# Designed miniproteins, single chains, continued (5): the designs that were tried, part 63

Each design is a single chain, and the fold is of that chain. pLDDT is the mean over its residues in the fold that is shown.

## One batch from the design tools (miniprotein)

Design m18181
Fold by ESMFold2-Fast:
Structure m18181 (fold): chain A 93 residues (1-93)
Amino acid sequence: AAAEERRRRTAELQLALFEEAVAALERGEPLEVIAEKIAERWIKALEEEGIEITEEDRELIFKKSLEIVKEIAATPREELERLLAEAREAVAA
């Protein structure tokens, strides 16, 4: 039960961040700005779970968020639409 709730919350957050990143890229927002927004949402989620986030952790989370945003930006639109549909179905199930 607790593990299923945690998995669901993580999946819902991942979907929300994926949708936000795709929409922001379509608006022509800079990759670094999108990565900062994603990193801050991840940091908030971790802090709400009682995890202490250091300055080094913040830098690492931003770096990883930027890598993910760059991968999304390099992905063809048709593939992104398919991945979003699959992610939405997985969260709704």
Scores: mean pLDDT 80

Design m18182
Fold by ESMFold2-Fast:
Structure m18182 (fold): chain A 84 residues (1-84)
Amino acid sequence: ALEEKAAELEKRIEAGDWSAKVPLAMIYRKLGKYEKAYKLAKESVDRSPNNVGALRTLGMSAYKLGDNKTSDEYEKRAEQAIKL
């Protein structure tokens, strides 16, 4: 289940595995936890500016939270990153 995957990824982050942040943000988005998804995706984008998964998750989460300006910006950045 997605909830079990989220719990496993949360344990990895607690153990210092930064690579679990993007997968966890994507699962939080699928679970409707948009604030948590936004926060983790933003941290991931700050560390890896061209990470498509993080950019997409940030944009989609911003949209669900009513932040259309941030959503449009990060959706465009994700599209550009895919073409690089």
Scores: mean pLDDT 84

Design m18183
Fold by ESMFold2-Fast:
Structure m18183 (fold): chain A 80 residues (1-80)
Amino acid sequence: TPPQGRASGTATQVNDPDKGYSSSTLTVTGDSPEGLARARAAAQAMLDSLKGVPKEYTGSLSLVDGRVASLTGPRTEPAP
């Protein structure tokens, strides 16, 4: 069971217009190491699950008390 804790943040997977590739940004704050670890693990699992998808995807992740509160699914675009 995930512990209660003070952790909030945003994880954004965005296509980089300059590079034409997806980039990832994770910002998490809090005093709970367990909450921070949960947040990072969730974001990393999302990234890992996307390794097999085509070049473009986007999504967002919101965290509350070290738990994933909301997640927008990725949109993928196949290579030509």
Scores: mean pLDDT 50

Design m18184
Fold by ESMFold2-Fast:
Structure m18184 (fold): chain A 65 residues (1-65)
Amino acid sequence: MEAIDKAIKLIEEAIAATTDPEEREIGAKMKEFLEKMKNGHVEEKDGIKITPEMVEELAKKDLEE
């Protein structure tokens, strides 16, 4: 969950740094998705479960790079 919190913070900083309204909207949607994952929400799309654990692992990889 900590990597998700760091990813949310990075998205917030990116939104604050951009003047592009499209980038702000995309960032806001990604932040909302990550906040839902942080709260234990599980997304199902096309029979595939997207779990908070999967999102945490992806966030860790992004922060490591």
Scores: mean pLDDT 69

Design m18185
Fold by ESMFold2-Fast:
Parts: sequence; structure tokens; C-alpha cells
Structure m18185 (fold): chain A 96 residues (1-96)
Amino acid sequence: SLEALREELRREEPELYELALEAARAAAEEAPELFDRPMAPALREFLATTPLGAEAIAAYEAAREAHRAGRWEEAVEYFALTLVLLHRIAEALAAA
């Protein structure tokens, strides 16, 4: 589940997770319209071919749904998870 993955990444990469959470919180306060933007189709297609890409897409959609539902703290948490997963995907691609 996304929640289990979030707790795993928070444990394994606490500094990165805290940085992502800070960035997500700033985005929610300064640029809330980012939560209204659908993922670009080209990015979604690319991510679907990468390790953890499905989880990154799911986390992004969960953040948008939480934001639409007024669940701001949950939206911030899922957006932070999205940022951590994108970083992990970038690392995996650099190692290939």
C-alpha cells in the first residue's frame, strides 16, 4: 500500500523525506494550484515504464484527491511521497 511504502521511505531516508515534506508544505501554501494540475500525459507514460512509477502516479493522484476533498495534511503527505519516489526513480535511471 502507499501508506506502507511511505513509512518504509520515512524510515530508510528520513532526511530526504523531511525535505520532501517541507517542499510539499511550501507548495500547498504558496502554489496550491499545483494540486489542481493533472500529471502531464508524457510524464505519466514515461513513469509507467520505470520502477516505482505506478506508485509515484498513485501517490500524485492521491495528493490531488485529498486536496480536492479538503484533506490538506493528507495531500501534503502524498505529495511528499511523490517527490521521494521521483527522486528514487531518477537514482535508478542514473544507475542503469
Scores: mean pLDDT 83

Design m18186
Fold by ESMFold2-Fast:
Structure m18186 (fold): chain A 108 residues (1-108)
Amino acid sequence: MKPLRVASGVDLSGLTEEVRKAALEASQRLADYAREIAKKHPEATAVIGTVEYDPERKEVVARAEVFNEEKGEILFRAEGSVKTDKPTVEAIREAAERTLAELDRLAA
């Protein structure tokens, strides 16, 4: 079996250690959930979980994506966001839960 590539990432700067840890845990959880869905798709080659903060829009955005990298196709994409003046542990967790709910809906 060709190994599925799993990636997680955080695009948050100027953070407290607690917020950074929450973002890393959320991004990994999103990647792991996408990986389980990808097991049902033989064409999937990669899964990615990300958490970012957009200071212009004042929102935390969490994403989970399942790709076929060989064809350049996104097989599944789920995104959740929470409006907040600053990235907080609570906002990151809420954004991740919204993304997981959307990913579950798309996989059904």
Scores: mean pLDDT 77

Design m18187
Fold by ESMFold2-Fast:
Structure m18187 (fold): chain A 103 residues (1-103)
Amino acid sequence: SLEEIQRKLDEITRKLEENQAKVSELQAKIDELTKKLQAFVDKIKPLIDKRNEKRDEMEKKRFEEQEALYRQKAAQSPSAAVFYQKLIDERRKELEKKEEEKK
């Protein structure tokens, strides 16, 4: 009968709507978890950047200490001054190359 067909359609439609509601709820939960993951990434990235910055500062400080040492040795041995200047220039180029690679 038409009434039996209508009841079956209504039942199937209700189940479809219930499942669509569940899909929407799960999608909202996925979106929430994705936002939480992004928030953790946003917190981790600055810490990685700070760690890398501190490593770079340490490398620059080591270079400055090494440069000072080479300048002292050049002052003590003027005949070797050109050699020590080349070592300073080479290390400076390495640091500049590393700074360019970060861009």
Scores: mean pLDDT 85

Design m18188
Fold by ESMFold2-Fast:
Structure m18188 (fold): chain A 97 residues (1-97)
Amino acid sequence: MRYRIRIVAIEEGESVEKVEEKARQMAADLREIAALLGLKNVTIETRVEKLSETRVRVTIEIEAEGSEDQIEQLAKAASALARTRFQEVEVEVEPLP
């Protein structure tokens, strides 16, 4: 089955450029983890948006095909990495049609 994992974080006091670099590195790490877990048809998209002079939102969306257990493992890894690298982190998982 196909699933989407959506990570949203808000960074305070960092530039858009630095947040984009962090997002790119995280996307690379998550792609490696997804491959190690045996997930198929993996796509990862990152978006960085300036909210104010001091606040930047980063969104990382991962879509992958696999079992529920494989997706849960990826979501746990994504959540752990996001919480160590970003502030104000939310993670959502949804099945796709």
Scores: mean pLDDT 85

Design m18189
Fold by ESMFold2-Fast:
Structure m18189 (fold): chain A 77 residues (1-77)
Amino acid sequence: MKELEVEVEGASEEERLVAEIARAEAQRLLQKGELTPEEAAEMIRRALSQAFPDREVRAEAEVEGEKVRVRVVLRPR
């Protein structure tokens, strides 16, 4: 069973909350086989970009065995 972890660099509490909500939904779809790890990262990136349009959002997926880690970096535009 694949577990999705999100690591957010330089985030506020609000940015971390949005990332966690997006992670939970992406994990649900990933476990159903409806998303690839890269698509999960893009879904999290889009959620943060839509919530915080003044931020530049980058997200990358890393697969380590049964775990997928998405690393998110938030920067001012």
Scores: mean pLDDT 79

Design m18190
Fold by ESMFold2-Fast:
Order: structure tokens, then sequence, then C-alpha cells
Structure m18190 (fold): chain A 61 residues (1-61)
């Protein structure tokens, strides 16, 4: 789904040192109506540790 695609993009970008690309992908998930908690949970469930780490920085409040 779109969320999984955004998370995979964020994970790849963050691992490559592209913080801007990671932020853009996570922003798309937020614009699609996903909460920060849901984004982090989905990243962890998918085994995307870099995406989960990046998402915590943006959604921790």
Amino acid sequence: SMLDEALRRADAAYRAGDAGGAAEALSQAHKSGWTGEQIVAAARAAGLEAAARAARGFTGG
C-alpha cells in the first residue's frame, strides 16, 4: 500500500544519509492521514528500523 511504499522509501533514504528524502516520504504518510504512532508501528512491523527511527524524530511530539 502507499504507507508501505513511503516507509520503504524513508528507510532507504535514511540509510543512505538522505535525511531530506526520508522526511519527504514520512510527510507523504502524514498527509495521507496516518498518525505518528501508526507510522512508527507500521515501520517496526515491516522490519524497517531506519524508517522507525526517523519517524520517531518527526512524530514524537
Scores: mean pLDDT 78

Design m18191
Fold by ESMFold2-Fast:
Structure m18191 (fold): chain A 68 residues (1-68)
Amino acid sequence: SMEELEEEIEKIEEELERLGVRLVTEQNDVALGQQIGEELKKARELKDLEERLKKLKELYNRVKQHLA
């Protein structure tokens, strides 16, 4: 449902914001933290919630690959 989609988007956005803060505070990776913030803003411009979620998941996977 649209409500479930909105909740999943909110959770992923919160995780990405938390990871961005941790990259700056724990690893001093200010550049990647800023990039996450910019891509979150871009994802929020997407009116289609399914496209927005897809973009957020792609960003999350990129951040995880960087940390691996």
Scores: mean pLDDT 80

Design m18192
Fold by ESMFold2-Fast:
Structure m18192 (fold): chain A 101 residues (1-101)
Amino acid sequence: SYYTDPETIERTLEALKKAASFLGADASSQELADVIRAFVKMSDRLALAAAELFKRISLHGLRPSQLDAVVDALAARYNLSDDERAFLRQLGRRILEEGGQ
């Protein structure tokens, strides 16, 4: 799957890190999603879900044990495919790793 390709995940993480560095903690999920979509081809819904996941991990200290439940909730909210859900799970693991998990 395009979404579960490590390169796609890493480009999304890089876009989020750049956005967070430039826009700061006050950045909306929409502003982060717009930056993701400038660098990575994905749906608006997936980009918003990725931005919200990033904010929950980076600002609220989401733990690895909570990741699957949060990903499933975001997938339901944004009506994501199974491939897009798998992408969010892998992205969330990478964000946690970079954030000192």
Scores: mean pLDDT 83

Design m18193
Fold by ESMFold2-Fast:
Structure m18193 (fold): chain A 71 residues (1-71)
Amino acid sequence: SHMQKEKEVIELVKKMLDTTVRLTRDQSPEAKRAALENVRRGIEDLTKDFSPEVQEEVREMYREAEERLLS
């Protein structure tokens, strides 16, 4: 169903962001920013055809991951 696909893509985005943070947390600030830019592009491509609500939720998730990694 449409709602099931939305939940699946949100879960996939969460895994992508968690993996990015985990793999880069001990790297340089430059490497962290590069990894964040790469995962941002991947998320945008993955979610571009989903509802505005899904796109808003994944942008919020990205901002939280960015803050966590760069803080």
Scores: mean pLDDT 86

Design m18194
Fold by ESMFold2-Fast:
Structure m18194 (fold): chain A 75 residues (1-75)
Amino acid sequence: DFDKGVLEVGIASLKSSGPLTDDDVSLLTLLADNAIKYNASQDIIDDIRALIQEGIAHSTDPASRQQLQETLARL
């Protein structure tokens, strides 16, 4: 089953990494979808939202940017 600790660890890992990779975009999408599904706290939603916004701002890949924008719209 999904666990709040998994979300927190995933978020912390992404915050400590450098620029987002394509794998990080997929992980952000997964974290966002699980946060919605399991009704995560607003603090977790805000952290994921901030990471997605950073990803959009720094991404040079149109497909990754589109995936992040669509994920952000679902939050």
Scores: mean pLDDT 77

Design m18195
Fold by ESMFold2-Fast:
Structure m18195 (fold): chain A 74 residues (1-74)
Amino acid sequence: GLEFLEKVKKFVEEAIEKLKGKDAAAQAELEKLLEEIEKLIESKDDSLEADLKAIAIILRVIGILLELELKEKK
């Protein structure tokens, strides 16, 4: 539902803040994901499909964060 989409938006915003000044390319990808979640919220789509798209955004954010963590430890 919309409350879940808002929580996903907050998660993306926290990820962006965590990467601020560290990796510009990763920050740009997270900003694109933020735009995608904001569009879902603006449409007020309370469907299962919207929730699944939000879950896909979460998985993409996690992938970006994990890739950066692995690069930083090399």
Scores: mean pLDDT 80

Design m18196
Fold by ESMFold2-Fast:
Structure m18196 (fold): chain A 75 residues (1-75)
Amino acid sequence: MLPDPRTVQPSSQSLQQLQQQYDQTQRQVDIIDRRRTRDARNGKPVVYSQDERDVIQQHVDLQSQLSLQRDIQSQ
């Protein structure tokens, strides 16, 4: 319980592995994003279930790590 364990491995993942995990979580985030987009268009506040928040956090962490990995490669 308690949503801290993200489905990511820091530093040891290559860009390829991060991209694959990003694509996997994209499917789940797509569902949440469609709800967000619909609610935004209707002028409603965006709300999330705990599971949805966990998925969003996981996806954001993957984006952050992917960006960091790119920065490392550019240096």
Scores: mean pLDDT 69

Design m18197
Fold by ESMFold2-Fast:
Structure m18197 (fold): chain A 90 residues (1-90)
Amino acid sequence: MKEEIEKLKEEAKKKEELAEEYRKAAELSRKASKENLEKAKKSSKEKSASYYSASKINEVGAEVSEELAEKYKKEAEELKKKAEELEKEL
């Protein structure tokens, strides 16, 4: 059981690292979306459409990364809870 607890803790750590990576990716995509939206406001009509498109693509990218970050965060919390429950039985 000690080996199982250690494995669960290691898997939880990996999931936390993945959640953090996707959280950072989401922040970068949100920033890129906002920057492209500001460029759209300052650009000619022809260039504005391209910047609005880039803003929307980055917004979708941020949403996907935020969803993955939340998924991995929850998986890490579940693994930690299982490890804690097994530790209490020792």
Scores: mean pLDDT 86

Design m18198
Fold by ESMFold2-Fast:
Structure m18198 (fold): chain A 89 residues (1-89)
Amino acid sequence: SELEEIHRKFNELLEEIDKLQQEISEAIKKGDKKTALEKIDELIEKLEELKKFIEENPDAFPEEFRKQLLEQIDGQIKQSEELKKKLEE
């Protein structure tokens, strides 16, 4: 079904985001600031892609769940931007 395809794509985006977060943590732990900054930019782009995907598929997400997801994504984008700023200093 179309809903199952949307759910599959949603899970794919979440898995890609989780992988990027792990890669950022590993790069920071290794002192690889350049790789960490590059991966943070990729993470922000992926979070924005996820946000757009949710906004373009509102009927696939119950209103209250959709609001909570979008707030969580906005929070993660802000946290990632703050981390980027700290690493650039």
Scores: mean pLDDT 89

Design m18199
Fold by ESMFold2-Fast:
Structure m18199 (fold): chain A 64 residues (1-64)
Amino acid sequence: MDKHLDEAIKAIEEKDFDTARKHEKELDELLKNASPSQRNFYVSRITGAYIRQIGREIDADPSL
């Protein structure tokens, strides 16, 4: 699970959203029977990576 999380975050930071979605899908399959707390941990980390990437784009080009 952690490998797919790390690869998804790396892909998001590299703007390779297709690779990020692939690892997110594999992580989702692994988390189908996980506790809500465990799932929330991984979802929060991925969501945080997307938010940080969006923030960087806005800061780089505020005219967007």
Scores: mean pLDDT 75

Design m18200
Fold by ESMFold2-Fast:
Structure m18200 (fold): chain A 79 residues (1-79)
Amino acid sequence: SLEEEERRERLEDMDLEDIPEDFFSPDFVRSVHEDGEAVIRVDGEGLRALRRRSGRSGEEVAKLIKELGVKVQYVHYEP
């Protein structure tokens, strides 16, 4: 979907440390629900950036994404 593609492009295009603190804001939640099949692709480096910026552990970020009903790809290093 467009929303899924936009999220992937945003993560790939920007510096990972520059991921907005409000990335998981209510607006993001609304977008996820509207798309239904939204997927966020976060590799190991992206996960480190999200953890560092939000002050949350990778596990906490992964749980949040799953709770939003988003398919998770490479949110943590486990296969």
Scores: mean pLDDT 48

Design m18201
Fold by ESMFold2-Fast:
Structure m18201 (fold): chain A 92 residues (1-92)
Amino acid sequence: MSLAERLRAAVDVAEAELPRLEAAVREEVAGLSREEALEKLDAGRAQVTGTLDTMAAQAEALGDAETAARARALRDAVAAALEAVREEVRAA
């Protein structure tokens, strides 16, 4: 399997998981203190968005503009979902 095929498959899987992300993250932080929850959310956001940015750059370098655009859109969606959970933790 080519790198381009692997990147496309990885983006497909990540997009399918996105609708469950907020619920899964809420469950993971529910037992934590506010400080611990915010730290975990910030670390998780940095790791996931960094991975998606790397995937977008690799797809673009391979000439796969569609997969690169999808990875960037997914990065923005993940960042927004994690920020929504972060604001709920801050408001509580």
Scores: mean pLDDT 85

Design m18202
Fold by ESMFold2-Fast:
Order: C-alpha cells, then sequence, then structure tokens
Structure m18202 (fold): chain A 82 residues (1-82)
C-alpha cells in the first residue's frame, strides 16, 4: 500500500519517535543501552511493532489500517542500505 507524501512524512516521523520512546523506556534511562534497545525493538515481530505504534500513537494509528501500518514499518526498515 502507498501513502501520500504528507502522510508518509507524518508516519515516518511518528515511527521514529515511537522507536526512540520504546528504546528509551527499555533502556531505563541508560543512554549506553540505547543502541542495543533500538536493535531489540527493530528485531521484534512485525505484529508487536504494529501493536506498539497503535499503543503510543492511537490517534494517528486510527487514520490507518493495520495493513498500511505494517507496510509503513517494513518500508521504514527497508530504508537501510543493502
Amino acid sequence: MKLTPEQRREFQHALLTVLLEVALERSNGDVGRLPAAIREVLELPLEERVALFRELRPELAAKFSDSVIRAGIEEFVAQEPP
């Protein structure tokens, strides 16, 4: 599924902030743990990452179906170079 450029920008920003928020919580305020916590969150099953997005950004998540949220998360990760 495809998002509009404006929706994609909003969604990408929300995904980044959710990732950082969850990683910081998992680090218990220890910034030295943050890289490992970020990796841990990115390695979660796709459905768990969808659930986290819905929990932390419920208003934004309500604008999108689960399939769109899944596709957006996969596209976010796929921005890593091969």
Scores: mean pLDDT 72

Design m18203
Fold by ESMFold2-Fast:
Parts: structure tokens; C-alpha cells; sequence
Structure m18203 (fold): chain A 77 residues (1-77)
């Protein structure tokens, strides 16, 4: 779970950087931490923020990676 979450967070960071939205990676890590803590509302909010930032930068994959990070967080809780 942690290994998959780390890969997902790195993917969100890479896609965010390509779209000039590096904060997408920060939101992906927040989604994982919130999911791991069992806070699904915060995990979903963080994943949504990464999705919005990715879309603005033309990199929707950043949001998908952040959603995956949240899911690994849920599995780790």
C-alpha cells in the first residue's frame, strides 16, 4: 500500500510539473495522508484539488494519480 501510494504521489507530482501545477503533487500526498488517517472527506477534497490543478495545466492524469494515492491511503488505514 505505501509503495503504491508513493508511486501515485510521484506520478501526480510529475504530471503537475508538466502542466506548471506542481502543487498537484502536494495535494496527492495530502490525499494519501488523509486516506490513511481515515478522513475520507479530506482525502476526496485533496484528490479533487489535484484534479482541478491538473486540468488547469492540461494534465488530467495528475488528478487520477492523486485519486489513486487517496485509495492507497484508505487501504493503509
Amino acid sequence: AEEGAERAAKLAEEYGKKGNSPDAGVWARQAYEAGKAGDREKADEAAFNATVMGAIGGQPEAGLAASLAAWYGYEAS
Scores: mean pLDDT 72

Design m18204
Fold by ESMFold2-Fast:
Structure m18204 (fold): chain A 102 residues (1-102)
Amino acid sequence: MSELEEVLEELKKLVEEMKKTGKVYPLKLLDLFLRLEGVLRELGKTDPELARRLEEADKQNMIERLEVITDILIERYPEYSEVIEEVRNILIDSMRQQEALH
């Protein structure tokens, strides 16, 4: 299993635990997402197309950047698409709630 797949498996287990218990762990989800992004950036050092997509994401706002990164993950690991989409929705909702409080 690649390092990226290992982090995706940990993310899947966390989402399954949240569904089973009804508890949400947004900070743990964010931590795992940042780890996935870190691994993608390391892979981008030897993958010019991935590096280009990550650079374009970095020029966008936080929500749009998260959408681009999750789209890349879904394209490369479609077996994790449902988990990635759930994490994206939780993180976007959290960010939008924070904006509404300002």
Scores: mean pLDDT 79

Design m18205
Fold by ESMFold2-Fast:
Structure m18205 (fold): chain A 85 residues (1-85)
Amino acid sequence: SEQDEVDDMMAQLQEYADRVKEQILKSSPDGRKRLYGLAKGVLQSTITWLQQQLAKSTDPSLQQRLQQYIQQLQEIIDELGELAK
């Protein structure tokens, strides 16, 4: 289902974010900023896609889940930004 596909994508993005966090912590200051920029691009593109899915959805339960995922991805971006300072 569309919900299952979104859930699978979010699980993969969480694994991606965890790997990026590990790389940021092991990187030089310049390396951290570059990794953050690249990760932010990927995550922001996903937020844009989720916003488009939200606009097309007529299922209230899916709409709520998509809104929660958008918030979760923004929180990940913010966390990565703090780690990259």
Scores: mean pLDDT 88

Design m18206
Fold by ESMFold2-Fast:
Structure m18206 (fold): chain A 103 residues (1-103)
Amino acid sequence: KEEGAKLGELGEELGRRGLELGLRGVRLGGEAKSHKGIVLGIAGAIAGAGGEFMGDKAKDMAENDPNATAEQAKLLGEQGELAGRAGEELGRAGVEAGEAGLA
């Protein structure tokens, strides 16, 4: 149903942000020699990529898979949202740790 597609889209958006912030955290952490920035950046990138992947798949299941139930698409979309949100939070923490190390 529509709910699974919307959750999937949210997971994609949050996951993409998490991946971007995570990669930025790795870069800034490397420049600052901040192990915390690097580790959080890596975690954010992985979680963000997972959120993007699961969100995309949930949307595809909701819109294009006749064998997928609305409940299955919703559950996968919810997982994509959770992973994407975690990626954004971890990636942002990585950026902040890297920036602090550069100051």
Scores: mean pLDDT 85

Design m18207
Fold by ESMFold2-Fast:
Structure m18207 (fold): chain A 61 residues (1-61)
Amino acid sequence: MLANVDALVENLQHMSRKAKIQVALEYVRYLEEKGAFEEKEYLMAKLRELDPEVAAEVEAL
């Protein structure tokens, strides 16, 4: 659900860069496994707004 993604993004802003990348990547993979592609795109859009470098690293992995 989008509310879960919003909560995740709020938590990410208080994390180190390494932790942001790890947590975001784990959640992206979770969404991919369950076929939640709309939630994945929403998460990636929010990551690009929050920290475009972290978003680029997650996309590259």
Scores: mean pLDDT 79

Design m18208
Fold by ESMFold2-Fast:
Structure m18208 (fold): chain A 108 residues (1-108)
Amino acid sequence: MKEEVVKEILELIRQGRLKEAAELAYEKIENPEIRALATLLQQGELGALPALLELLDEIYPSEELRVLLAAAYMAAGDYDKAEEIKATLTPEQQAEVDRLAARLRALE
């Protein structure tokens, strides 16, 4: 059940639908830290996205989430953390990180 919610949140983030992803996280996940970060993301604070994704990884870790987390760190300017995660990914996933980071950065 929580797994399906996390997957839906990740798909919304991947599509650049950050406000809808944040609203879903706030409504469906009973976690005060996730709700606080979701509120910031709804207000346009893109820097809240990596922290939100790290907390979602604690609930349901996945390769898709790690790809999005690396992209979120790149979009937020935390290149060191992004490279650390990218080093664990395939070349195809690394290319997806770069594409997703560009999309997320365009939402600022």
Scores: mean pLDDT 82

Design m18209
Fold by ESMFold2-Fast:
Structure m18209 (fold): chain A 83 residues (1-83)
Amino acid sequence: SMMEELKKLAEKALEILKKFLKKHLSEEQAEQNYETGKKTLEELVEQGDSEGLSRFLRTLSEYLKDIDPESAEELAKISEEIE
């Protein structure tokens, strides 16, 4: 179903975010930001908001591109796949 695909893409995005946070932030800051990101992604999936999920990931990609271009590109690809 579309909801299962959105959940899968959100989970993939969350793993990219987790890796970025562990690499660039302190353990406490990484954990706090991970929980916030997870909650946002889970809420968007539950609402079936594919446009909101795509926009969130695109915005996140833009913020990360100057810090970690590889993570930013991976998030942008997921955003594009969602549309």
Scores: mean pLDDT 86

Design m18210
Fold by ESMFold2-Fast:
Structure m18210 (fold): chain A 82 residues (1-82)
Amino acid sequence: MSVIVLADTLSEANKKAYEYSGSAFVVLGIPESSDLAVKLAKTMGVGIDASDVAGAKAVLDEVLKHVDAKIIAIGDKGKAAL
């Protein structure tokens, strides 16, 4: 099962993802995650440019159509991206 971590910064998301060693995707609630979110979207066959909370939410909605994932949201922006 994949784990997707939403956080306000890449550093915070990586720290949280480390607690779930194995299959973790890191998707941030912006703006530091925009490159990673775009990479993830392209890997899932979705061309979404995630530079804000709405973009990150759209990437997550598309990813969740294709994989069984546990979502962990931390921080105000990360939680807003749900």
Scores: mean pLDDT 58

Design m18211
Fold by ESMFold2-Fast:
Structure m18211 (fold): chain A 69 residues (1-69)
Amino acid sequence: SAQIQQTQKEIAILEMKRLFFQIAMETTVAILESQGRLQDAEAERQHYQQVIDEITQKIQALKQQLQQL
């Protein structure tokens, strides 16, 4: 159905956004750690992880909706 296809598309977009934030986190943390900025690296890791967790919750909610269709 159109509703199923739309929900699948929304999930795919969110999964792509989550991947982008994961790459940004790994890159930023690696650079800061290479510079000996361990506290800044940890702060950035926590900030990115919160954003990733928010996106993951949205994906899980949409997947749950999809199972009920």
Scores: mean pLDDT 90

Design m18212
Fold by ESMFold2-Fast:
Structure m18212 (fold): chain A 58 residues (1-58)
Amino acid sequence: AEAGAARAGALGDAHLPTIRAVNALMEKRPDLTPGEIGELIRKAQAEGKTVQELVDEI
């Protein structure tokens, strides 16, 4: 039993909202490829923007 492994799992759960936001972006902008959406998300995060703000801009 590893207490550290439980905390690592919680960090993984933080990626679930990102997956949901990617699906929403794909529905709003079907003209964009999943790769382009992924790059936009990475750029937005580097600028301190949330993924939700990116979804609202599309």
Scores: mean pLDDT 66

Design m18213
Fold by ESMFold2-Fast:
Parts: structure tokens; sequence; C-alpha cells
Structure m18213 (fold): chain A 66 residues (1-66)
């Protein structure tokens, strides 16, 4: 749902701001596993999704680049 997407996005953004990328990957993996409409994702696909989200946050000025 939109509320679930919004909630997970906020959690991932917080974890990435704290440098907790491995935890962000775990949280996204667990959220996708609980979504009956989501197709199965490989570990590499989940990691790529978290990195793409981090890159988006950097581009928007919400996270420092380095």
Amino acid sequence: SALETHSITQVLARLLREGREDEAIRVLREALARDPNAPPKSDAEVEAAVRAFRDTLVALGLLPAA
C-alpha cells in the first residue's frame, strides 16, 4: 500500500543517513518477503535497489555524497 511504501521509505532513508546500509538491505528484504504481490527478489536485486535509493537521496541533497 502507499502507506507501507511511505513507511519503509522513511526507515530506509534514516538507516542510510546513519551509515547502516546492511540494515537497510535487511529491512527492505523483510518488507518484500511480507508483500504477497511482490515477485521474488535475489539478494543482488535488493542490494541494487538500496544503492539506487541512496543515490537518489544524494542527488536530492538529503544525504551527503561522501
Scores: mean pLDDT 78

Design m18214
Fold by ESMFold2-Fast:
Structure m18214 (fold): chain A 116 residues (1-116)
Amino acid sequence: MSEIEKLIEDLKKVLELSEEFVAKNLGPQAVPRLRAFKISIKNLLKNYPEEIVAALILRGIKAKLPGASDFYLMLGLAYFQEGKLDEAERYFKKALELDPNNTLAKKGLEIIEKKK
C-alpha cells in the first residue's frame, strides 16, 4: 500500500469518528475541534479527488504544519474508537511531536496509557 493509499484510508476513519466518543473521552471542548477538522476535510473532498487531498495532508505533515498535528490527533481518536490502543498511542505521540501544545493529544495519550 502506498503512503497516499494509507492516508486515504486514515481520512475515511477520521470522517467516521463519533462526536459522542470524542466528548466522552476528551470532554465536550474537543467536539468543536473535531467538527472544524471534518468540515475542512469534507470541503477539500468536495473540490478535489481523494488522492489530491491525501497528498496535500502529506505535504503538511512533511512541512510540520500545525494542521498536521490535528490530523494525527483525530487519527489517534479514530483508532482509539476502534479499540486499537497501540495505534492510537502512536498517533497521539506524532501529534505532540508536531505540536507540543496540542493539549487534546496529550490528554488522549494519558487516557490510552492508563488503559494499557
Scores: mean pLDDT 84

